Designed miniproteins, single chains, continued (3). Designs and how they scored, part 12

Each design is a single chain, and the fold is of that chain. pLDDT is the mean over its residues in the fold that is shown.

## One batch from the design tools (miniprotein)

Design m8410
Fold by ESMFold2-Fast:
Structure m8410 (fold): chain A 67 residues (1-67)
Amino acid sequence: MEEKRKEAEEKLKLGKEYSKLAKESKDPIKYTGYYLLAIGYGLEAGLLVEEEKGKEYMLKVAEEGAK
C-alpha cells in the first residue's frame, strides 16, 4: 500500500506540473501534448488511489489544463 501510494503521489505531482505547462504553453501542439500527459498521469494515479480521490484529481487536472 505505502509504495503504491507514494507512486500515485508522484504521478499526481507530474500531472499537475504538465497541466500547468499546458496552460502556460503558447504552442498549440505543445499545449495538446502537455495536456494529454497531464491526463495520462492523472489516470494512472487514479488507478492507484481511492476511487473518490482519483476522480477528484482527474477533474482538477482537466480543469487546470482546459482554462
Scores: mean pLDDT 71

Design m8411
Fold by ESMFold2-Fast:
Structure m8411 (fold): chain A 57 residues (1-57)
Amino acid sequence: MLSKEEIEKLPYFELVRRLRSIAKKNGGKITTSDGKEYDISENYNGLGIVIADLKKE
C-alpha cells in the first residue's frame, strides 16, 4: 500500500493511478491503514471512498 508521505505529496489523479496499480497486483483489493479491505476493480467507482479513508490517517 502507499506510504503516508506518498499519499500526502501525490495529486489526486496520481493517487488514483497508483491505487489502481496496487489493486491490480492484489486481485482488485486495497487494504487501508485501519485494516479495512476494499474490493476495487477498474470498473468499480469506489476509489473516492478509499482515497478519503487513506487521507484520514
Scores: mean pLDDT 65

Design m8412
Fold by ESMFold2-Fast:
Structure m8412 (fold): chain A 80 residues (1-80)
Amino acid sequence: SPLLERLREVIERLEEALERGDMEEAIRLMQEGLGLLAQLVGPERTQALLEELDRRTQAERLSTEEFIRELKRRIEELAS
């Protein structure tokens, strides 16, 4: 699937941005990845994932970087 290949490319670039500490680029790529995920698994499932991660972020007091890393991991699982 061209969408799945594009999602994998975005996830690879997101990992590179996180390794560099480029949070502005990481946020941009995260938003792009979420848009592609919504096209693959539907908006309802994507929103449920975001609600789960928001709840976890509040409970565990995750930083923005930690939130993005968790989201990346969950997207990789859904794209596999």
Scores: mean pLDDT 83

Design m8413
Fold by ESMFold2-Fast:
Structure m8413 (fold): chain A 91 residues (1-91)
Amino acid sequence: SLALLTALTIALSRLTDEQGAELKAHVEELSGVALDADPSNPNELAQAIVGVVPRLTPEQARELAERIAELSGMSEEEAKVLTRLLLAEAA
């Protein structure tokens, strides 16, 4: 989804390199898939996350949305939009 990719790229651009690496590790743990992405590159990490979201359960997609919101300092309203976009793409 272009909407999800755009929302993720914006959120991930707010992360430090350390936070990006932490998020990458978390997504790999949730999906069981190693991500071929540079965690310091928001576009690359966002594309990799979009690619694995269809493999996540709804519960894992919610957990991912919460983690991204926490790391990126999202408002509750922004977090709700991200959660809906992730759930639309999840298994």
Scores: mean pLDDT 86

Design m8414
Fold by ESMFold2-Fast:
Structure m8414 (fold): chain A 70 residues (1-70)
Amino acid sequence: SIEELLKKAHELVGKVQEKLKKEYETDEELRKEVESISHLPEEIAEAKNEEEKEKLLKELIEKLEELLSK
């Protein structure tokens, strides 16, 4: 469900923020990758329907998981 995807995205965002807090001054690649996905939350908020919102949420989740796996 969209609600479960939103909850997962929120959890992963929190984990990325903690990683950035720890590595902020030393991990330039992580910062650039976070910036590359920073547009997705706005696109999700502006999504015209639930199907589009779900697609964007899944994309955000996949990108956040990739960031955390590095």
Scores: mean pLDDT 73

Design m8415
Fold by ESMFold2-Fast:
Structure m8415 (fold): chain A 59 residues (1-59)
Amino acid sequence: SDEEDARKIIEGIERSLEEGDVAAAKAGAHEALKMLEEGRVPEELRERLYELAQKALSL
């Protein structure tokens, strides 16, 4: 569940960034940060999710 949720957020942010959908990318980044702060992201996905969230929030 948490792993699947994290993967969906990663895919959503990546897709939004590719499409230039800034609002969707930022929304995904906020959801990603919430999951990271709650400790709900598997360790293997944590770095990738942080990097994507940071990139989206810099838009």
Scores: mean pLDDT 83

Design m8416
Fold by ESMFold2-Fast:
Structure m8416 (fold): chain A 52 residues (1-52)
Amino acid sequence: TAAEAAIQEGIAAATAKDYEAAAAAFRRALEADPNNAFARNGLAAAEALAAQ
């Protein structure tokens, strides 16, 4: 699904330590599936790390 693809993009970006790209990918995942707890938690973590 679109949410699954966006989650994989977010994981890949986070693995590369590109937390701004990871946050953007997890936001897209939440647009496709607003109740996805993994994407919600991933977004919060990526935003916190991007703000460092």
Scores: mean pLDDT 84

Design m8417
Fold by ESMFold2-Fast:
Structure m8417 (fold): chain A 66 residues (1-66)
Amino acid sequence: SKKELEEFIEKLKKKIEEIEKEIEKLKEKLKENPDDKELKLELEILEGMRALLEGMISYLEKLLEK
């Protein structure tokens, strides 16, 4: 069960990496078009998703300490 949980945490970390890459791309687009409200909204959504996944990892890592 511990190995399965560690593998699941690894998968979540990979999802965060993917989201971080998308965030960087959106930030680059926003530098070119700083008034784009849709890009700003997409950035906020991705930042929220990253925070949620980070919270899940924190919870799961605490579970591994038991």
Scores: mean pLDDT 87

Design m8418
Fold by ESMFold2-Fast:
Structure m8418 (fold): chain A 68 residues (1-68)
Amino acid sequence: DLHKQLIEKAKEGYEAEKEGNKEEAIKHYEEALEIAKEILEKAEDEAVREGAEKAIEDLEKKIEELKK
């Protein structure tokens, strides 16, 4: 289940960020981003597509902030 994998990877990123491990947080958020992009590509439902687009935007912003 791609949606479950997205949630798990985003959670791993959040936990790493909370621990101050910026490098691990970026790695997990990038993994989550790839899953979100796959969900978007396969989405047949408008709500799923909107959710994936928002997840992609949020993850891209988070990764950019952490790389500073």
Scores: mean pLDDT 83

Design m8419
Fold by ESMFold2-Fast:
Structure m8419 (fold): chain A 92 residues (1-92)
Amino acid sequence: SMAEREAKIEELLKEREERLEELLKRAKEAAEKKDIEKLKEILEEAEELQKETLRRLKELGAPPTLVTAEAIRGIGVIIEIELLIRKVEKEL
């Protein structure tokens, strides 16, 4: 059913947004502590979440435009974490 696929996509995207917000919060806390090792672990978690989310969206038959928009969203968080790492490295 299309309605069942749409519901699964909505649930997946809600869970992913909650996970991205948690990862970004943890990254900011790690940056305040100048914990580069922890920031790199959080970056890896964000990259794995991105790969898994895009894989699951494609398996659920999400439209290419939605897959692209969600890829951009995930990349934005990954870049923000990478910028935090670079900022902390300059302060050490």
Scores: mean pLDDT 90

Design m8420
Fold by ESMFold2-Fast:
Parts: structure tokens; sequence; C-alpha cells
Structure m8420 (fold): chain A 60 residues (1-60)
């Protein structure tokens, strides 16, 4: 399993490499999975949405 730090780096790497939206979302979902192992009170859907929105802002 990925740590929160490793999963976040995968999301950033996908953005830097201009990966397609599906690959970026998959990385964000892995980040949400890792994040909820530490912070279970936050929904995975909210974390994925926030990560994808940040990613779209970076890609714009």
Amino acid sequence: PLTVEEALERVKQAIKEKADEAAVKAAAEEYAEAYTQVYPDISKEDIVKAAVEAIKEELA
C-alpha cells in the first residue's frame, strides 16, 4: 500500500507528465485511500474531488 506522501507524489507526477484525466483521477483515488487510513472522518469522495480540483487548477 502507498503512504499518503507516496500517493500524493504520484498525483503530482501525473500532473507534471501531463497524464490523461483518467490516470490523474486514479492517482487521486489512491491518495484518498491512503489519506482515509490516517483521517477516517473525511470521505474519500471529498478528498478525490479536492485533489482533482487542485489538479485541474494546475493544468489550467
Scores: mean pLDDT 72

Design m8421
Fold by ESMFold2-Fast:
Structure m8421 (fold): chain A 59 residues (1-59)
Amino acid sequence: SELLEELARLLGISVENAAALVELARTMSDEQLLQLLLREGGLSEETARRALEIARRAA
């Protein structure tokens, strides 16, 4: 999936880890996923919101 490759590149992770993140995202609210990306990912708000958008489109 091009969305998984885009997410992997954005986050600096493997495509396998991006796929795992998308599956995890299915079990979470947007607020929970955004907090996960900000806190555990160490991402800026802009990057975290972009990652959220891609993850939801890939789901």
Scores: mean pLDDT 83

Design m8422
Fold by ESMFold2-Fast:
Structure m8422 (fold): chain A 65 residues (1-65)
Amino acid sequence: DEKIKKLKEELKKNPYNREAFRKLVEELIKNKKYEEAIKLLEEQLKLDPDDEFAKKVLEYLKKKL
């Protein structure tokens, strides 16, 4: 909720904040918000298209869907 939005804002302010990115994705998955997590990962990949970790997590979530 607000925690999720805060983590997303932190990531926008500092795109290199891998911990915020990871925590945000985990929180969305825990809440079964898979589509929201996918959208977030897509936004992240626009900033860093070669982010291997983000690509793998996105692929995992799309299969889970």
Scores: mean pLDDT 76

Design m8423
Fold by ESMFold2-Fast:
Structure m8423 (fold): chain A 76 residues (1-76)
Amino acid sequence: MEEAKKAEEEGKRALKAGDLETAAEHFERAGEIYEKLGEYEKAAEMYDRAGLLYALLGRYDKAQEAGKKAKALKPN
């Protein structure tokens, strides 16, 4: 839990600093940790944030991968 929150906070700090690549990496890491903890809604949120940032960076493969992970974790 704390490790995931730390990664999320580091992502937010990087985003405020304009470092979109570092922000995307931290949000992706937070998503992975939340997923391992069974926090699927929070993991999906983190993957969505990472995917959006990867898309803005032109890293479409990473953006699509993150989006698929997010979709898999929020079936409704």
Scores: mean pLDDT 83

Design m8424
Fold by ESMFold2-Fast:
Structure m8424 (fold): chain A 60 residues (1-60)
Amino acid sequence: TDALKGYLALLNGDYEEAVRHLTAALRRDPDNRGTLYLLSQAYEGLGKLDLAQQYRERAR
């Protein structure tokens, strides 16, 4: 679903699309470590390093 769509977008380098889908997945499961980690990777791809670090910390 949204998590899978976000992951596929991330693999394709479509970071803005990845953020959109992963944020939708996170709304349903806000503590999902996998989704939080993928969001950190997507924000890193966008150059939003502060946001990437915040999601990485939450994924621990």
Scores: mean pLDDT 85

Design m8426
Fold by ESMFold2-Fast:
Structure m8426 (fold): chain A 76 residues (1-76)
Amino acid sequence: MEEVERLLEEAERLAREAAEAAAAGDYARAAEYLRRAAELLRRAAELDPERREEFLAAAERAEGLARQLEAEARRQ
């Protein structure tokens, strides 16, 4: 449980850093932070079967947003 909460805290920090990077127009860096957050969420899903689907859904949303930001970075 403690390990899962630690992973969630790190994922939340990365999501906040992604938001800051995106606000500054650094979409490539924002996407990188979201990719890392998704990896932590997938790890949390493996450690917590009870919340697995919830964490996997969150990882998929982060990955989707990262793809959009990667596309925006390529347009700049």
Scores: mean pLDDT 87

Design m8427
Fold by ESMFold2-Fast:
Structure m8427 (fold): chain A 101 residues (1-101)
Amino acid sequence: GEIEEKIKRVRELLKKAEEAIKEGDLEKAKELLEEALLLVEEIIKKYPDDKEVLEEAKELVERALELAMELLKKSEELILEAIGLILRAIGLLEDIELLLK
């Protein structure tokens, strides 16, 4: 049926999101999870009699998206911190070069 095909598509998107997370592509994982969430919301709206199990699936997808977004933010924070340390090290080396001339 139409609902079964749409649920299958959600599972395919979630599987691709899992693969993206394992590959370290958190941005792609976020996009795939957002697409899965929108599709689950569309299914719930069209098939309200089956909403209970779909609402549970939606909640799991929302939690996965929250974790992917938090991981992406933490990755960005660590990159910025590393850059800050490198720039400070360069400044110290420049100061030493000036003293040795």
Scores: mean pLDDT 71

Design m8428
Fold by ESMFold2-Fast:
Structure m8428 (fold): chain A 63 residues (1-63)
Amino acid sequence: SKKLDEAAEQLQKAIDKAGADHPLVQKALEYLDKAEEAKTEEEAEEYVEKAKEYIKKAEEEYK
């Protein structure tokens, strides 16, 4: 979905800044995987939102 693609783009920027092995980046990846497996649009949106929260936190670690 467009929201999932947008979250993936934001995740790439966080990886570039914080590194793929960062715990917050790993959490964002877990939630994006759950969003891809979600059976409803509502469930997918909830997981994308959680992923975006972890992405933002990862970016904030480096300010």
Scores: mean pLDDT 79

Design m8429
Fold by ESMFold2-Fast:
Structure m8429 (fold): chain A 98 residues (1-98)
Amino acid sequence: MEKEKYEKLLAEFKKEKKELQAKMAELLKKLEEAIEKDDVEKAAEYFKELARLALEMGLLSEEEYEALLAILEEALARARNVEEFLELLREEAERLEA
């Protein structure tokens, strides 16, 4: 699945909270590097950090944060590489957006 769609969703989160733009931009760069290096554990860590920042700034409720964390942990446990990890995240994201 395409990394571009996940970066776009994260960029939209960043845009809504201008105060967090610098922190989110740094995490997005780290996430992109982890994806390029096929480092699934680092990619999952950076997604979790972005979700935590969103929670702290009121972009996510506690329930939404816990749901995202569970999805990330399940995808990390099942995926053996970044491509599989992103495909699992895409499937769950499409399900939640329906």
Scores: mean pLDDT 74

Design m8430
Fold by ESMFold2-Fast:
Structure m8430 (fold): chain A 67 residues (1-67)
Amino acid sequence: KVDEYIDKMEEAIKKGDLEKAKEYTMKASYEASDNPLVQQKVGEALGAAKKGDVETALKYLEEARKL
């Protein structure tokens, strides 16, 4: 379930859709309420995406998937 929202967040980031990226970040964080490391990584990915650093954002999402 968390991975589903991470996938949608990745798609939004690749399209430059920061509104949807933020929406899916919130949904992923809600589903990962018992895993603070996943919440931290998806937050860091959104932060990188807001700075235009798509490569770093995608690296953080891949790290989140491994947790």
Scores: mean pLDDT 84

Design m8431
Fold by ESMFold2-Fast:
Structure m8431 (fold): chain A 73 residues (1-73)
Amino acid sequence: IDYLEAAKDPRKLAQLVTALKIRAIGLLLDGEISEEEYEEIIRLVDEAERAAEEGDYEKAAELLKEADKLIDK
């Protein structure tokens, strides 16, 4: 996934954000991550959306990548 490309495209960003949130919820319900880890993933995703809205696409891409790393744990 090109996180920078996703951050610049509102549709791709929305799809990636939704996918990350669904994966995080699934992992939480399966007991594979803690509530604290889930909250951190959601925080990173929400901050990424805000950064993209402000035009900081590099920051948004970095935050999305960090959220994905926590999910791949």
Scores: mean pLDDT 83

Design m8432
Fold by ESMFold2-Fast:
Structure m8432 (fold): chain A 65 residues (1-65)
Amino acid sequence: ARELLEEALRALRAGDVERALALLREALKSGQVDPAVLESTIAALEAGNVVAAEAGLRELLESLR
C-alpha cells in the first residue's frame, strides 16, 4: 500500500494523472489503507482537482507508519 501511494505521488508530480489514478485504485483494492480518504482522493483526481488529490495523497502517506 505505502509503495503504491508513493509511486502515485511521483506519477502525479510528473503530470501522469492516468498512472496516478491506476496506482490509487490498486491501493484501494489492497484493503490496507483508509478507503474513505482514498476514494475522496480518487474522486478529486477524476474531477481534475490535482491540488486536492495531492493533498489527500500526502495525508494518506503521513497516516501510515
Scores: mean pLDDT 79

Design m8433
Fold by ESMFold2-Fast:
Structure m8433 (fold): chain A 59 residues (1-59)
Amino acid sequence: MKSALEILAEKAGDPELAERARKVLDEMNKAAQSGDVEKVQKLREELDRLADEAIERVK
């Protein structure tokens, strides 16, 4: 099932943004499972940036 961010990026008509969001989310999930807090924090920051960009394009 797609995340809200992936759906939002797809609705914005930006497949590149959607693909990037999927990659970052997948890496963040793997880092969380490994307990790599630093990597999770970095990836979350990147994910927040992608979410802001997707929201701006949907407005």
Scores: mean pLDDT 73

Design m8434
Fold by ESMFold2-Fast:
Structure m8434 (fold): chain A 79 residues (1-79)
Amino acid sequence: GSDKRNQALKKAQEYLEKALKLIDELSHEPIAEQLRDAAVGAYEGSGISALVGRQLASEHPELVELIVETYHYSRLARG
C-alpha cells in the first residue's frame, strides 16, 4: 500500500485505542460490550447498527467522534 494508506491505518489504530480506553471506563454499564463491538467493527470497516448508534449518541456522545474517526481512517486504509 501507499504511505497514505499506512498513515490512515495508524490513525485508525490510534482512534480505536482512544475509544476502547473510554469504553473500559464504562465496563460496568450494560451497553459496554455493544460499544466495544461497534468500535472494533468500525476498525474492521463495518458500520455500527442503528440501535447501537442511537443509544451511543444518547448516552455516550463523547464516543461518537472516536468511533466515526476509526471508521473513516479504516476505510481510507482499505481503499
Scores: mean pLDDT 75

Design m8435
Fold by ESMFold2-Fast:
Structure m8435 (fold): chain A 75 residues (1-75)
Amino acid sequence: MILRDTLEAGVLVAFARIHAYINKDYERALELLEEAIRLAQKALAKDPNNEEAKAVLEEARRLREEVRRLLEEEE
């Protein structure tokens, strides 16, 4: 379960990157990043030493902040 949540979060971050940078669909990217953060946090709640989940959470949070900034600049 923990590994599955971490892997799923990683996949969602990858899809969010495609939506943000290729499609410029920042709203969809944000939805995917929010779900990725939720799954990574769930994995960390069960195993606080899960380095992979920490890395995914950090990347997802960083990308979410960037996407939110870009979305706020969109009309």
Scores: mean pLDDT 81

Design m8436
Fold by ESMFold2-Fast:
Structure m8436 (fold): chain A 88 residues (1-88)
Amino acid sequence: GIEAAEAAAEAAREAARAAAKAGGYAGAAAGAVGAAGGLFLAEHGKTEEAAKAGAETAAQGARAAAERSGSEEAKEAAKKAEEAAKEA
């Protein structure tokens, strides 16, 4: 549902922030992808499908950032975002 997708987008933003803190340029780039997914949800999240698509995009960006940063904290946050996106 939309609430689950919004929760997933917020979790993805948190994961992207953790990755940006740990990963410098790589983390910042993937943080931008996570933020873009959140913005997509804010602008286009009026349907469950659009909300789910935005949450998935944000979670994927956060995961990429976490892997590039090598931060276990960022990887854990990204996994939570991916799980929340599946619930959407």
Scores: mean pLDDT 63

Design m8437
Fold by ESMFold2-Fast:
Structure m8437 (fold): chain A 71 residues (1-71)
Amino acid sequence: SKAQEYLEKGKKYYEEGKYDEAILWYNRALGIDPNYAEAWRGLAEVYRKQGKLDSAEAVEARAREIDPDLP
């Protein structure tokens, strides 16, 4: 699906340390599927790498609301 393709792009940019592009692609995935828990978790990981801990916690909480079984 297109949401999965955008999630994969977000993960790729995250692995390359390109955090602004990772955020862009994760947000595009969420624009297609706002209940995509993996994309919310991806945003949390990026925000942590940037030291934006409050933002990271907020999007992590959103991911857990969507998928309570997230590790």
Scores: mean pLDDT 86

Design m8438
Fold by ESMFold2-Fast:
Structure m8438 (fold): chain A 58 residues (1-58)
Amino acid sequence: SEADRELAIRQAEFLIKYLLEIEGKSPEEAFDKAVEVLKTYGFSEEEAEKIAKEILEK
């Protein structure tokens, strides 16, 4: 659903921020973890990668 999609993207945004700002992880590691999370919510590999990349570019 739209709500589930929005929740998944929001969780990926929080995860990327946490990994970069709190854990000091690289953008590459943050990207990989965000892709994994998005895929658990039913996004395809290509969609998950596009979303995670867009989050990192903002």
Scores: mean pLDDT 84

Design m8439
Fold by ESMFold2-Fast:
Structure m8439 (fold): chain A 61 residues (1-61)
Amino acid sequence: MSQQEAFELGAELALKIKRENPELTPAQAGMLAGEELKEKYGLSESSQLTAALGGIRALRE
């Protein structure tokens, strides 16, 4: 998975997580998205962080 793909998937998943768990902060939802993508796709630590940042960025917009 490319860094761009990780960023975009993290954004999509974090939006879904936040919608289902409105009490979570953007940081919490983004980190959870990164962790879930790491489990499903075996992401490196670098890609997991990129996905988390994508989620956080999407939720702050």
Scores: mean pLDDT 82

Design m8440
Fold by ESMFold2-Fast:
Structure m8440 (fold): chain A 74 residues (1-74)
Amino acid sequence: DPVIEAISELTGLSKSKIREILGDGDIKRPDDRARLVARLLAQGLITEQDIPKLSEITGVPRTRILTAYAELLA
């Protein structure tokens, strides 16, 4: 999957680890891509400084990623 490969290259995480964090989510769905990035941030595997690049890679707006992150922490 090109999105998972691009996240792997940017973060240094294995594709297997990214798939584990995605869980039952579908990488083709924008909401599941947003939740993946939110989970990476919540686990300390990325920082807020990585979000602009991950927004570009996933095609998901930064506001949607941050909303998913806020919902994850609720």
Scores: mean pLDDT 86

Design m8441
Fold by ESMFold2-Fast:
Structure m8441 (fold): chain A 90 residues (1-90)
Amino acid sequence: MKEELIKKLKEAVDRLAEAVAAGDAEAAEEAIKELVKTLKEAGLEELAKAVERAGKRLVEALRAGDRFAAEVSLSMIQMAVSIGILILKK
């Protein structure tokens, strides 16, 4: 079970990074929703809230064409997901 959640988190964060590189706000929003859902299913509610907050800023930045703000928000999400994966491995 935990291994499947880790796989879903890795796949969703990779899709998010691809969406940000492409400037695709819609694809980024879908990847963020998947990350939030998977973190909630894993019982990591505080990390899910952090990803949801950073994700909203990321989507807004992509829609505004603010690439720097989008990359900062992506880095915050990647860090939160990495922490979640470390917790799930314990």
Scores: mean pLDDT 87

Design m8442
Fold by ESMFold2-Fast:
Structure m8442 (fold): chain A 67 residues (1-67)
Amino acid sequence: VEELAKKVKELKKQAEEYKKQGDNKKAAELYIKAGELAEELARRLGAPEEAVEGTRQDYLDQAKKLL
């Protein structure tokens, strides 16, 4: 799961960079992708389903703020 954690961090960093550049659509797409991988990471680490769902929702909320 180390590779998934690294990928999530990379996608978050890229999303923040695109947001800073004003590419809100690309930033939103990257937040959605980061949320999907973060959800998978949480599930693999044995987090309860409510926490898994909440993790994805946090990233979706970030994406919605950009659109």
Scores: mean pLDDT 79

Design m8443
Fold by ESMFold2-Fast:
Structure m8443 (fold): chain A 71 residues (1-71)
Amino acid sequence: TLARLERLLARLVEAARDGEEAVVAEAERLAAELEAVVAALQAANAAGDTALVRAALELVARAAAEIEAIL
């Protein structure tokens, strides 16, 4: 799950170089994969895997900061 999330976030960060609309378009293209990651993280949280959820939130926060810095 983390490796898949990291790959998806890297694609969103790369899209940020082409502007905010490019990030939205890339997120739309990745929607099914992003939904699958969210579902996997929700299942992990329900199972008590808080370490996996925390690591995922750290990856998201880092990617969001990189996107904001580029935009």
Scores: mean pLDDT 81

Design m8444
Fold by ESMFold2-Fast:
Structure m8444 (fold): chain A 60 residues (1-60)
Amino acid sequence: METREITLADPLVAIGTALRLIGDFPGAEVKLEGGTLTVTFPPDEELEAFLEEVEARYGV
C-alpha cells in the first residue's frame, strides 16, 4: 500500500484533484483537508505519476 500526502496552494485545484482521483482511480482512498490531499492506494504507476505531476505543478 502506498500513501502520498500533497499540499496544494489552490483549494480549487485540491478539490479538482480529489474528484479526478475518485473518478479515475476508484481503488484509491482520498482524504482532503483544506489544501492537503492524503491518498492511499495499492501500487499503481499511473496514479503515482499523476500525483507526482500534480505536486510538481501545483504543490506548495
Scores: mean pLDDT 81

Design m8445
Fold by ESMFold2-Fast:
Structure m8445 (fold): chain A 75 residues (1-75)
Amino acid sequence: SLEELFKKGQEYKKKGEEALAKGDYDTAIEHYQKALEYYEKVVLEGEGELKEEAFRNMLEVAVKILKIAVERVFK
């Protein structure tokens, strides 16, 4: 179901946050990318509040990936 896909996205987002807290940037990016894949499916196929929540989480995770990339390259 779309709700289970959203839940998977939330699980990977949490794993990404845990890795980021430990300074494990590569692992954080891998988990965030998986979260994006799940959220994207919910955004494309969902409607209403679930779609909106998935879209907000997708944007948040995408920004986190970009910040990690910028900090590692440009300091």
Scores: mean pLDDT 86

Design m8446
Fold by ESMFold2-Fast:
Structure m8446 (fold): chain A 80 residues (1-80)
Amino acid sequence: MNWTDFQITDSADIDRLIQTAFRYSPTIRLIRDGELIAQGGPDTLRRSGLQIGDILTLQGVSDDGIRDLERAGLRLIRRY
């Protein structure tokens, strides 16, 4: 199970996350400060209250999906 920390750096990062991550998994888990803030599909993530500057842990996306998020411009903080 892949865990990856990334930071929201602009408003387009939320759309990049949704468009890219859900190509690889039907459900995604987002964790902020050790707390589960969203789990589910694209609409659940859009409604999670993500903000510029947020550092999030992404769970449920493959290594290929994480690589595509990097290529889409998402700022990775660390991989586990």
Scores: mean pLDDT 76

Design m8447
Fold by ESMFold2-Fast:
Structure m8447 (fold): chain A 60 residues (1-60)
Amino acid sequence: SAATAAAQAGLAAAQAATDAAQAREAEHKSMYGVILGLEQNDEAARAAGIAAGRLAGQVL
């Protein structure tokens, strides 16, 4: 059906876009990390996420 074909095309496009975005993000982080401190920002964000997860676990 046309609806099924459209849904499959949309899913394939979304998957391709996600893969492309992740590849570009990794390349951009490598290129600009030193200049902008993106690697330090990512590490801080990851640490904050882990801390928030632990706090949520303690509250729940």
Scores: mean pLDDT 70

Design m8448
Fold by ESMFold2-Fast:
Structure m8448 (fold): chain A 78 residues (1-78)
Amino acid sequence: SLKEEGLKNMTPEEKAYRERLARREIDALENYLKKHPNISKEEADALLETVDYVLRRATSPELKERAEKIKKEIEKKL
């Protein structure tokens, strides 16, 4: 159902896929911040939006912790 699109119960396989996608996104964000020591406020806001999106998909404590750490690093640049 379209009205339940974001609230579906997921299989273990679907959760594993979301975790892999979230890990890839977090790896990309960490790499981006290393390559760009100076970021604008607009870039910081966009990156924070991406982190929030990843946090909604991650279920493992490791990925959530990494995403929160990235969020803190970005917020320190605002």
Scores: mean pLDDT 75

